# Designs tried in a protein design run: designed miniproteins, single chains, continued (5). Part 5

Each design is a single chain, and the fold is of that chain. pLDDT is the mean over its residues in the fold that is shown.

## One batch from the design tools (miniprotein)

Design m16143
Fold by ESMFold2-Fast:
Structure m16143 (fold): chain A 90 residues (1-90)
Amino acid sequence: LIDEALALAREVAAREVAAGRLDAAEVDAELAAFRAWLERAPPEAVEHARLGLEYAVKAYEAEAAGDEEAAREYGLLAARHFAEAAALAA
């Protein structure tokens, strides 16, 4: 689960760098912080983080395909799962 979440986080980070929203130099630090969080978080929070990242990737893929409606829907699902992960880890 942790390794899967990290793999998805790397993909999201790469897309955020490509979009100009994340500095490439900060990727390693952000991934290290996320790994540390995954190691401390309860399993249910880790699963919501993984689902949020999976939906974020789907949103990027839909955006690249020109499907703005699907991109918006996947983005909202990603945000919901990230919010749940944060709440469960609090």
Scores: mean pLDDT 84

Design m16144
Fold by ESMFold2-Fast:
Structure m16144 (fold): chain A 82 residues (1-82)
Amino acid sequence: SKAEELEKKAKEYEKKAEEYRAEAEKLKAEGKDPSLQLRLAQVYQGIANEYRNGVRTGDFELAEENVELLEKELEKLKKELE
């Protein structure tokens, strides 16, 4: 179902958010700036939350629209990761 698809996507983006939070903690431990990794984690978590909200409300169209805006922000942040 569409709800099952969005739940799978939410879990994938949550995993990416956790990976970037872990990377940020490593950077902090090394005395390096974790700001970009923390921002990436926040955007990945935001996308996951939008998918979960879509499953909860059944408003899949709104969830996908909100995700498109967040994915555009994610693309900008990834460009800084060079």
Scores: mean pLDDT 88

Design m16145
Fold by ESMFold2-Fast:
Structure m16145 (fold): chain A 117 residues (1-117)
Amino acid sequence: EELLKKLLEAVEKKDLEEIHKLLHELAEKDEFVKEFLETLAENPEKLPELLENKEVGKLISEAWLAYLQGDKEKAKKLLEEALKTPNLSKKDALAIFVTAALLQFPELAKKALELVL
């Protein structure tokens, strides 16, 4: 809980070094976050199989790929769609939070964290 709040503060400050440090600490403590980050880096197309809601996994995968192609606006809109998913689980909300933190979208990270806590 405290680690997630510290990560949000790092995103709000746009401190990329601190974001990466806190995400590494989170992955060491949370097996799902570790598996999520590994899947995002190596095989983002497998995210629909990892998350509880396949559509959320697909939206996160598409947002990550859009960001890597330089389309930050598309990435932001796809994560906003993921957050609007009805009955979003805490696990899937955590995946959206981690992605928003990596992509440095502080408002989306804050909204996702409110659904996790």
Scores: mean pLDDT 86

Design m16146
Fold by ESMFold2-Fast:
Structure m16146 (fold): chain A 69 residues (1-69)
Amino acid sequence: DRARASALLRRVSELTGRSVASLLRHTGLSQVGLARTILASDAETLSAALALPLEVAERIKELAEEHRA
């Protein structure tokens, strides 16, 4: 769902200080693709993919699990 993907990425944008557009450019993914990757990946994979510290990637994973519920 594009709306759910957009909501998750906006929260990630707020947490990281990066715009959604910047995250999409960095990864080369669509909004739905990036949201799916966040939900499916572990924190280490996200840290590498988004060029973020592991602690921030772990917070993104916590947020993604809350968003799924």
Scores: mean pLDDT 80

Design m16147
Fold by ESMFold2-Fast:
Structure m16147 (fold): chain A 65 residues (1-65)
Amino acid sequence: SEGKELLEAAAKKAVGGMSEHLKGIAETVGDLMTKEQAKEGIKAGAEVAEGEESKKLKDFYENEV
């Protein structure tokens, strides 16, 4: 699934609890998600995270998504 692959890639670039959160989403519902749904999830994660976790996810979203 393109959605699952994108979430797994984002989890590898993220740090701390956000990495674990994205990995959990990929493992539970990733196979059911489209690429666009995964993009929206990554964006939402970046918006609710703070400090370095937010910066890492934003960098991933801008460069890899």
Scores: mean pLDDT 72

Design m16148
Fold by ESMFold2-Fast:
Structure m16148 (fold): chain A 68 residues (1-68)
Amino acid sequence: SLQQQIQQLRQQRAQLSAQIDALYAQFVAALDAGAPQEEIDRLFAEIVALQDQLLATDAQLRALEAQL
């Protein structure tokens, strides 16, 4: 059902948000520790990729909620 799809997307959104928060904490810790630029760049790229996924999930969620 539409409601089930919305619930699944909300759960996926929450999981993506939590993963972004965890990676951001690692990114800040890496900066504070003076980690190699390669590690900092990798963490930043991972955060950006997950943020893109979150935006896509949010767009899909909004489109489905508009059908309620």
Scores: mean pLDDT 89

Design m16149
Fold by ESMFold2-Fast:
Structure m16149 (fold): chain A 80 residues (1-80)
Amino acid sequence: SLPVPNPVTPERLKRFEERQKKVLEAYDEMKAASSPAEKAAIARRYLVETAPGQGERLVAALTDEQLISLLESDYESALK
């Protein structure tokens, strides 16, 4: 059996749903963008909004192409 020892709190569920919504919205916006620079800017904003502190560190460390790939990976995970 794979029991979940801790119950899902309303606050934790809401944060999960908000993050899922943010990744779907960011991906749709990125898909509509015409240039790699615009796509990367959307991915940066997504990371900063959804991962306070961590998002800023990732934006500083990753290339534009890596940021786009990270949003694409998050989107694929959100669909499953």
Scores: mean pLDDT 77

Design m16150
Fold by ESMFold2-Fast:
Structure m16150 (fold): chain A 68 residues (1-68)
Amino acid sequence: MLSPEEKAMMEALLESAKAGDDVAVRAGVRELIEKFGEEKAREIVEMVAKQLDEETAKRLREIFEEML
């Protein structure tokens, strides 16, 4: 189960990804890694990706791997 902060950041990342806002997606991914670490950030990114279309999910995953 996600904490309220983790859930809020997940929802913000989902909205940024749906909007195609690459800058906001990068900022959200960076904040997830800095606050929760790589493993938790990966879990949240995958939860978001499951709610996106295949192309948007692929782009989100690519951004995440670039920022490790």
Scores: mean pLDDT 84

Design m16151
Fold by ESMFold2-Fast:
Structure m16151 (fold): chain A 81 residues (1-81)
Amino acid sequence: SSLLRSVLTLAGVALHEHREHGVPVEELLAAMREALRKMGFSEEEVERILEVVREALARVDELSWAELYQWLRERLTEIVE
């Protein structure tokens, strides 16, 4: 779905900004919260998505980009679709 692709793109940008540029987790999650709200997600869906992204941010140095993307796709599909 286009919504899943958009959420995955936002999550991918957040992971890249944290890993490569050291942007704080809370700053990235705050930006994502606003973006997800504008996309029309409910507050419950927003918090569920952000929990998944927070877990991915904690693991960003442990996994390859391909593994992180697959992990995010699997978990976010349950929420977005």
Scores: mean pLDDT 86

Design m16152
Fold by ESMFold2-Fast:
Structure m16152 (fold): chain A 107 residues (1-107)
Amino acid sequence: SIDDLFKELIDGVQEGKSPEELAPILRELLLKSLGEAAGLGQPISAEKVGHILYGIIHESSKDIEDLKELGKITREVQKILGDHKVPLRDVSEETFVKLVEYILENR
């Protein structure tokens, strides 16, 4: 499932798995979520995961509840922003990516 792929991708990044090990998971995730095949030639980092999740959220904002793990990360971002009274819609991609990095590094 997409939930399992998200968890496997995030866990793999945290475990320091190689780009080669993560590439099939990321390709399948992007194909199912964005409808595009990913050209993966770069290391998968927490920053890269943040960019991917931001893109999925913006493309599939209506379907976020169908992606359980994405929903968890988005809720954690919303909680941090809510404490500072900043709506998610007003957050830049760069700020969102940094928040995802922070969440994943402090899990």
Scores: mean pLDDT 52

Design m16153
Fold by ESMFold2-Fast:
Structure m16153 (fold): chain A 56 residues (1-56)
Amino acid sequence: MIQKLLDELREFGEKASSKETLAKADEIVSANRDSLSTQDVNLLVSTAVAVNIRKM
């Protein structure tokens, strides 16, 4: 479920560094590659970027 992954990434990112948040997004994409569409990958990356912007 992409929504669960997005929520997990957002919560993780609020506690982690910007670099760690991007690495987590890449890890989720790699682990779920067969289940994720291009749109889902874009949502994960966009969520990581948005969380990182909110830190500043």
Scores: mean pLDDT 79

Design m16154
Fold by ESMFold2-Fast:
Structure m16154 (fold): chain A 87 residues (1-87)
Amino acid sequence: SAADELVEIVKEMILKTPGLSEEEKERLIKAIETAARWALENGLSLEVLRNMLLWLLEEASKDTNGAISQEQIEETREQMDKVIAES
């Protein structure tokens, strides 16, 4: 599904981020998966899911002293927007 594609884009970016510890990656991926499940169970749109996922990435960037860069978040947004436009 398009929602699964949004989640995979975000998880792939997290896994490829060298500045995150394995424990930080696992915690963040769990948060992403939990948010996506909650959004789907509550009938939320792909745009709302995208915004929730981006918010989690921005909070993680702050908590990790910028291990996830603003450029990475912007590239992730663009990839998610392409999936939503094609859904």
Scores: mean pLDDT 88

Design m16155
Fold by ESMFold2-Fast:
Parts: sequence; structure tokens; C-alpha cells
Structure m16155 (fold): chain A 90 residues (1-90)
Amino acid sequence: LTPEEAREAMEELIRMGDEVGLFRGLATLLRGAYIDPEAREAALAGARVASESPDPRVSRLGREAERQLESPEGQRAAAERAEAAARAAE
């Protein structure tokens, strides 16, 4: 998954107003970055789109994810938090 593909997918979810999809999409991208460091740029692109979401819950999570992607420990924490948020939004 390229950074551009991640950005486009997240922007589409924002346009659709799919809050659960946004949390799940972010969790998937962050889990990818935790497993594969090469996926970090795609996760960063997705997190940045999420940080611009009109939903304050999503935008806060996106901003936190951007900061946490700087370290492997942070990448894991970001993925776990996004997955928890996706479950809570259901």
C-alpha cells in the first residue's frame, strides 16, 4: 500500500462519514507500520488525513498516531489504541 493509496482511502471514508471505517482503516495502517517499517509512510499519510477529520475523536487519534509512529513502541501503542477505538465506535 502506497502513501497515496492510504491517503485516498482515508479521504473517501471521511467523505462518506464512515466513523467506524475511519477507525478501522487507521488501525489497519498502524498495525502495518508496526509489523513492517516500510509501511510507516503509508501509515503517516493515513494518520495525517485522519487528523484533518471533522470528527474530533478521529482527528485526535490521527494526531496521536502521527507522534507515536516515530518509534516501534509508539507504533504498537498507536495500532492498539486505534483498534480499541474502532471496537468502541461499533
Scores: mean pLDDT 77

Design m16156
Fold by ESMFold2-Fast:
Structure m16156 (fold): chain A 66 residues (1-66)
Amino acid sequence: MVLTPEAVVAKYGLAEPLDKEDAERLSELEIEEGMALIQYGAGVISKEELDRILEEIRREIDEILA
């Protein structure tokens, strides 16, 4: 559902409104997600720990993109 044309354009053109720090933080969060999945697969962390890490990553992404 399209909310407003300006908001849609801004959301899909995120590369320009994001500063370098926000772009680097998103990259770090992608690495953290991958690392958590690997650690869970290796039995290093529990399912509960994985779920908490993924929730924290999702929250930070939402804050950056807001």
Scores: mean pLDDT 69

Design m16157
Fold by ESMFold2-Fast:
Structure m16157 (fold): chain A 86 residues (1-86)
Amino acid sequence: SAQVQLLQEVRETLEQILADLRAGRASAADVRARLRELAARPGLPEWVRRMLARLIAAIDAGVSAADVAGALAEMAGILQNEIAAL
């Protein structure tokens, strides 16, 4: 379904952001910009937009790179579980 495809793309994007952050290929500003772009995609369910907004807020609050990485991993896991339930 289009919803499954969209959620898979969101999950893959979050996993890529996490990998880039962990490898030092993405700054906090880069992560923020990529998450804002992701949150702007049409057709995103409200619960996904809320999770992305919370993650952006955490980055804006200046949490550690380790905390950002943990939040990205948690969100990717939530998306994987939701996809599996569809």
Scores: mean pLDDT 86

Design m16158
Fold by ESMFold2-Fast:
Structure m16158 (fold): chain A 90 residues (1-90)
Amino acid sequence: MSEREKRRYRIAEALADGAWRSIAALAEELNVSQSTVSRELDILDREQRPGGAAIERRAGKVRLVGRLSLGIAAIERGVRELVAGVEKVT
């Protein structure tokens, strides 16, 4: 694995929890420039969009949107399972 591939993997891992991360903090952790992190984030966003996950950026911070989308989908599934359970008793 190249250093570039290792950096991209570390960025993906840091974003996996869906929390907001500072681009500056990621650059410091990876010992690279903020522009390098931004470029790797662009590549990750393009690679993950077909899978339904997206990278959201605001005010120098970044997160994986898949966590919020999964949260809403989990609530919708929970409601659907509750309704299916009630229908099975009638």
Scores: mean pLDDT 64

Design m16159
Fold by ESMFold2-Fast:
Structure m16159 (fold): chain A 67 residues (1-67)
Amino acid sequence: SKEKEIKEIIKEINGLEKVELTDEAYESMLEGKKILEESLKESNKEPDEAVKTHEKLIKLAEEIKKE
């Protein structure tokens, strides 16, 4: 499911070592991860909206992983 894909991306982000990123990039990634997690929680309230939200979250998660 898309929810599992998002969770796996978050897990990979958590697995990254800070030394591989600049301080600014690391902070931006953490902020993006928080937004991603919050949006995922909200999407659970309405099924129809959740599908569209998950599509946006997957795209955002891929951008967060880019360095």
Scores: mean pLDDT 61

Design m16160
Fold by ESMFold2-Fast:
Structure m16160 (fold): chain A 88 residues (1-88)
Amino acid sequence: MSPELRAEVERGVAEIALAVLHTFSENPEVSKAAGEALDALAAAPHVPPEALELIRQGFKAANAGDYEKAVKLLREATELLRRAAAEA
């Protein structure tokens, strides 16, 4: 798989994961953080590997019921994505 195609696939996976979190999170703070991360992901010209890792960890934390950790990880991902967009 080419690096460009892999990056596109990884971005798509992150967007789906965030949409899932936003749609059915039982915690309103997780839903809000996921929505903000989705907006930042849509605006980013590229997705830093660290942001993808934070999104995956946030998804896992939310699925485990660790909503505080999920919110923290999603906010960290949002910060990285916003910085990537600002640097472009």
Scores: mean pLDDT 76

Design m16161
Fold by ESMFold2-Fast:
Structure m16161 (fold): chain A 100 residues (1-100)
Amino acid sequence: MYSKEEQIEGALKLARKGLEDLLKKGVISEEEAKLALEIAEEEIRKWVEEGWSLQEVGAAIRERLRKAGVSEELIEYLVTVFMTALKETEELVKNNEEVK
């Protein structure tokens, strides 16, 4: 059973795991990971609390990273991490509904 805050925290936990993997591979810096997570947290909150679609959240994260001066190559990696986290969170919410 997932509250809105539990959904937000779940998505952020999955996103943090994906960012940690990118850090271990040397794809991003710790500073870039922190910036991306801050942007994603605000947009994920809109997804959960304001009823934004996955496509709207993904587009908003991409645009905010671009405005922050993140390279297009890095934006693709970061957006992939966040979209994966959101999709996994959506599936967890759906699978937690009593009638499957």
Scores: mean pLDDT 79

Design m16162
Fold by ESMFold2-Fast:
Structure m16162 (fold): chain A 98 residues (1-98)
Amino acid sequence: YKKKLEEAKKLAEQGKYDEAIAIYEEILKDENAPDEIKAEAYDGLGDIYLDLLKFDEAVEYYEKAAEIYKEIGDEEKAKEALEKAERARAVARALGLE
């Protein structure tokens, strides 16, 4: 899983968003994937959708990541994900999109 997360992150950094999204979605469909790994996949999807200026989707994915992090007791990562969601909302408002 961690190697798949790293591969998806690298593809996203190269602008290969469709390929990165496919890997994150594969992780999320895997019932055996640990909650921490699923939370990281949602956070990565949020980052991609933010780069695509799809702010509503970015916020949704960051909030899903935060929910899982909170459920597993990782309050720090939950807070970071919620801060990313708030920043995405702030950028959308500054651009007149929300």
Scores: mean pLDDT 84

Design m16163
Fold by ESMFold2-Fast:
Structure m16163 (fold): chain A 110 residues (1-110)
Amino acid sequence: SKTKELIDEIITLLEIAKEKYEKAGNFKLAEILKEVIKFFKELGKNEKLTVEDVLKISKKIEEALEAIHNGDYEKALEYLEEVIKLASEVSEEAKKLAEELKEKIKKILE
C-alpha cells in the first residue's frame, strides 16, 4: 500500500539521520531517533492508518525533533502532545504508541 511505502521511506530517512547524529557524537538525538523509528514501525502495522495520517504525524514529529535540536524542550513536548492528538484520531492503539513515545523522549531529555 502507499501508506506502507511512505512509512518505509520515513523509517529509512530516520535511520540515516540517526547514523549522522551518532557520527557527530549527538547520542541523545540518536537515542530519540531510535524511539521514533520504533514508533513508526509499530504505527505502520495499524490497518486504519492513512497516508494523510502519516504525513500529519511525521510533520509534527519533525517539528519536535527540530525543537529538541535547538534546545527548545518545552516546545518539543508540545509538538509530541499534538502527535498524541493526531494518533488518537487513527485508533486507541496508535494513541498509546504516541503517549509511550512522548514519555520515552521526555525521559531521554531529563
Scores: mean pLDDT 90

Design m16164
Fold by ESMFold2-Fast:
Structure m16164 (fold): chain A 74 residues (1-74)
Amino acid sequence: MTEEGRAEIDAGLAEFLALMDEYWKKLDELENTPDREKREEMIDEYAKLSGLTDEQKEERLKNVEKRIEEKRKA
């Protein structure tokens, strides 16, 4: 491995970590947003920015709704 290769890996890792941080931040915001319409808008914005498919967006909405229902049951 070269020093150049290390720098490229570090740059890619930084981008990946930034995307993961945004993902977890959006999930936390969604779980703490009581308005379903706002949650749908937030997922739509995130999907547009991250290039998610309609199927991936729908699955994320289902997962968030499931977590909210579980919290309401507690």
Scores: mean pLDDT 68

Design m16165
Fold by ESMFold2-Fast:
Structure m16165 (fold): chain A 79 residues (1-79)
Amino acid sequence: SMAEKEAEKERIREILLKAGVPQEKIDLTLRVMELVSALPENKEIQELARKAQDAIDAGNLEEAREYVEKAEELKAKIG
């Protein structure tokens, strides 16, 4: 259910915060996970989510945010 997915994201957030991961990196990681899970068949959103994850892994959080925001804008237009 959506409630179970939200509870899981909150648990992941708490674990990463306690491990000392910066909040901005956690927020971007959780947003990427949501995009991958919500629209797995949308190739454009999946490609943007992949580019965002690559940027997170490279430590470029500004670039990652741009890809995440673009993917979220596309998701909003789909419904």
Scores: mean pLDDT 85

Design m16166
Fold by ESMFold2-Fast:
Structure m16166 (fold): chain A 91 residues (1-91)
Amino acid sequence: SPEELLREAKERLDRLLEEVFERLEELKKTLNEKELKFEAEVDEGIFRLEAAVDRRVLERAGASDELLEEFRKYVDEKEEKLKEYIEKVLK
């Protein structure tokens, strides 16, 4: 169902974000600021692409406007969290 697809998408994106944070913390120990920024920008791009794909899957499954809005708010919140983390790490 669209509701189950939404739940699965949220769980997968939460896991992806946690893995990104862990990876960037490890890379911070070995990479310079410029290299770390590049890696962070790649991860941000991957997260955005994954979220866009999940939104398309939800739309094709017949998700309601309310479910799509819930997903949009969720993605916006997670993107903000990722941007805040990147800014903190690069300062």
Scores: mean pLDDT 85

Design m16167
Fold by ESMFold2-Fast:
Parts: structure tokens; sequence; C-alpha cells
Structure m16167 (fold): chain A 75 residues (1-75)
């Protein structure tokens, strides 16, 4: 892949990590609705970083949907 594509993957991975860190903070504070929401956002950034497997990206997006649905029930 080009240097630009590699940089995009690195930035998407960093975004996923930051949203997962935010989710853990909300989980630690017992705000489960926001925790699930940010876990879902992290998974969606992770899915965008997967260029080699559409099937893997789909599974990550399905997991993100589960987290969003759980978050909505708690808001």
Amino acid sequence: SSAREQKAQELLAKAAELFNQAAREFQRNRDLGLAYYYFGVGLRYQAQGVLSSPEEAQKLNEKAKEYFEKGLKLL
C-alpha cells in the first residue's frame, strides 16, 4: 500500500484506541449508555481500517451496531 494508505490506517487505529479509552472511562463511572456508544464508535473506526477483508470489516460493523443498540436502551 502507499504511504498515504498506511498513514490513514494508523490514524484510524489511533481514533479507535482513543474512543475505546473514552468508553472505559464512562464504564468506570457507571455511565453504561455512553460507554456502549463510544465502544461502538471505536469499532466503526477499526472497521474502516480493515482494507484486506470485507468480511472482517462487516463483523466489526455488526458488533458496533450491537453496542449502539445496547447504549440506546440505557439512555
Scores: mean pLDDT 82

Design m16168
Fold by ESMFold2-Fast:
Structure m16168 (fold): chain A 72 residues (1-72)
Amino acid sequence: SMAELEQGREKAVEALVRGLRNLEELDPRGLEDLLRQLGLSRAEVEEWAAMPEEERRARARELVERALEREK
């Protein structure tokens, strides 16, 4: 169902936004596993961590939208 996919997207965006806010406090292995499931490389994560919070949020949304777009 499209509703289930949209709910999953919203949860993924929230998890990324929350994770990025507390990147240093999160378990490194847990964060790495989550990002791997989203198809992010370590280099991309390092660039992402250097971005301001507003830009991080925009990036998180864009990545989730692209992942769902490919499933089309």
Scores: mean pLDDT 63

Design m16169
Fold by ESMFold2-Fast:
Structure m16169 (fold): chain A 81 residues (1-81)
Amino acid sequence: SALEEVRREAERRIEEFRKEMEKILNDPSLSKEEQLERMENLALRVVLETGERARAAGLDPDAIVEEVAKRLKKVMEEVLK
């Protein structure tokens, strides 16, 4: 179904987000503030792209965007620990 395809794409984006966060956190050229800003910008991009993809698939984006935003926040909390 379209919902299952959008969910699979969101799972891939969340995994890519985790990997990109680890790269940002391991970049010695970035300050702590610059690391946080880049991670927040990546999270926002993932949320916006997920919403656009859901809408393009004819789905209501609200529920999946909320789910993805919550999961990205949890990933950030786990990695910043």
Scores: mean pLDDT 84

Design m16170
Fold by ESMFold2-Fast:
Structure m16170 (fold): chain A 83 residues (1-83)
Amino acid sequence: MEEAKKLIEEAVRLALQGKLEEALKKFYEFTLKLGESEFEAEVRVGMLRIVYGVSLVAGLSEEEAREVLAEEIRRIGEELLEK
């Protein structure tokens, strides 16, 4: 549990720093530690890429899109930790 929480905190921090691939990798590792399949982890990472991309298409700055991504990572992480 504590290691999983650390991974989600690192993913949020990396997303805010604009280190997109590193953030998504930490989130992927987090989902696997919670017992999700590789397929489920890949789908969740894909959904986070869509959230980031849609933010940019909607006219948000890269900094604002990073904040949206970081918040979504945190939200999903909290939901998965409570299951």
Scores: mean pLDDT 85

Design m16171
Fold by ESMFold2-Fast:
Structure m16171 (fold): chain A 100 residues (1-100)
Amino acid sequence: MAANEEEARRWLELGEAAAATLPPAVAEVYLEFTRKAAEALRAGKPEEAEQYNLLAMGVLAYYSYLQSKLPANRAQAEELYAALPPEYQKEFEEAVKRIE
């Protein structure tokens, strides 16, 4: 679908621009989830794309907590984690180990 391809490409471009401001380990994990979300969107799997977007946002929230140590940033990461199905919660747990 041409519109989904353009949207996925735009998400990847914006994701790469955001990743350029992050430490390499955080950027790598964030881009992996962003790319999987874009691929799911292109494949016509919006629910899978939503889960990978939540994972990408969760990585950013957890990284913000690691930098700030603020309870609000931790609460945001925990809320995003709780919204994930169990299989994606495991991917989140593995991702946070890579950015610590």
Scores: mean pLDDT 81

Design m16172
Fold by ESMFold2-Fast:
Formats: structure tokens, C-alpha cells, sequence
Structure m16172 (fold): chain A 76 residues (1-76)
């Protein structure tokens, strides 16, 4: 599953950026082109682990990203 691995890597990268950023930086990031890429990667990740429940690592990565996004959305 080459695509699922690539999506997991993208999701983890976006999560690290959000978690290492200030709230202001995270809001700017989510409003940028990278923010759109993040949302697309999240949607792809959710689709992959929905179809294959054995992709636990991908599901955990997507859940962590969702939690990070939720914290930012609650602030702004």
C-alpha cells in the first residue's frame, strides 16, 4: 500500500508542524496552501483506514492530526 504509507508520512509531517507551532502560527498554516494539503491528506487517511482497519498506525496518525486541528479551531 504505497499510497497509504505516503499519506501516513504526510499526516505525521502536518501534525508535527501544528504541534510545534504557536497558536498564531498554526492558524496561519491552516489558512495556507499547506493547510489545504493537510485537509486533503487527512481525508485520504480516513478513507484508507476505513477500508482497511489493519492500518492502525495510519488511524492513530489521523486521530492525532484531528486532535491538533480541533485545539486550533477551539482557539480561533
Amino acid sequence: MEEAKKVEELVREHTEKLESSSIEEAIKYLSSEEGQELREAMAEAENYYYLDPSLESLREAAERLREAMKKISEYK
Scores: mean pLDDT 78

Design m16173
Fold by ESMFold2-Fast:
Structure m16173 (fold): chain A 61 residues (1-61)
Amino acid sequence: MLKEFKEEEIEKIRKILRENKDKKVNQEYLEDDVNIGLILMEEGVERAIEENEERRELEEE
């Protein structure tokens, strides 16, 4: 487990992904614990969401 990451921060990402589930957010991408940790550590939660949304759009169109 990445020590720099708090469980509450990971829970925040999961909450955001859950809230965006109805909007076809690519949850599988960010549900990987390692990927979540890496994205949160370097990019932050907002960037992780933006990347997920962009990927979702690319998958559809």
Scores: mean pLDDT 53

Design m16174
Fold by ESMFold2-Fast:
Structure m16174 (fold): chain A 93 residues (1-93)
Amino acid sequence: MLKEAAELLREVARIFEEREAHEMAEDLRAIADALEAGDLEGAAKLLGEFLKKYNIKDKEKFIDFLASLFDDEKKQEILKKTLKELIELAEKL
């Protein structure tokens, strides 16, 4: 699951890079790297800083937006589940 979520975040980062959002893409890749390494606390901290840096107030809507970039329902479910878990962990840090 974590490796699959990391791969999905790398796909999101590629889409953002293609749309000239280069810094946001690099920040998403950093979260993906932490997930691939199994560092949930590190990934959660990076996601928390990402949400703050880009002034993302509606976390649920943002997660739904990222998942909507995929047509595959299973990919959407994996990404939503992982990102929600990271947000809950970040709020406890």
Scores: mean pLDDT 86

Design m16175
Fold by ESMFold2-Fast:
Structure m16175 (fold): chain A 77 residues (1-77)
Amino acid sequence: SAADEAVALAERALEAARAGDFATAAELLKQALSLVPQSVHLRGARDTALGLLAGVPGVTRERLLALIERGIEEIRA
C-alpha cells in the first residue's frame, strides 16, 4: 500500500538522519509525503531536515528524529 511504502521511506529517512545525512533524509521524506501528503509529522520532519541543511538557527537533529518517529507512528495507527 502507499502507507507501507511511505513507512519504508520514512524508516530510511530516519537512518539517514541518524547518520547526519540530512540531504538524503529530506529527499526520502519528500517521497514519503508524495504518498501520504496528510502526514503533519512527516511534513514537519521534511521542513526540519531542510532547515538543518540551510543552517536555520534552533533546528536540531533530535527534533528531526522525533518528527520522523512520530510520522511513522501516525501512518501505522
Scores: mean pLDDT 88

Design m16176
Fold by ESMFold2-Fast:
Structure m16176 (fold): chain A 88 residues (1-88)
Amino acid sequence: AREEAERVAEEVERLLREAMAAAEAGDLDRAVALIREAAELAKRAAERLAAQGKEEAAQELVRRAVEAARRVAAAHPAATAALAAYEA
């Protein structure tokens, strides 16, 4: 259960890193698509774990995914700014 949460969080981090690379290259459509994919993956995995009564694993997944997103965004401030401007 916790191993699943860790694996999903790692996949979310990978997708977010790919999104930042796409944004830095000027491909904002691809970056937004990858961010949405990462968010949907985390959401569905957490919902599935919660539905199985694995609340701690679901909370751990959400915490790890949020931490990964914050870490990736902090490492890519220019990409983060470009994405914010694109959505405006």
Scores: mean pLDDT 80

Design m16177
Fold by ESMFold2-Fast:
Structure m16177 (fold): chain A 65 residues (1-65)
Amino acid sequence: GPEEAREVAERVAELAEGLAEKAKAAGVPSSVKVERTDEGATATVTVGDKTLSGRAFGDGSGEEV
C-alpha cells in the first residue's frame, strides 16, 4: 500500500544517499536521482563516470540492474 511504498522509497533514498556520501568523502563527484511511485522507488546513482540503478517495490520484491 502507500505506506509500504513510502517506506521502500525512503530505504532506497537512504542507500543512494549513503553511496553519494561515501563518494564525496573519497573526492569523487556523484549525483543521485530517486523516482517515487505508489508501488515503490527507482534510484539512479552516478559516481564519477559509472552509473548504477536499482528498483524496489512496495510488495517486498526488488530487482538489481
Scores: mean pLDDT 66

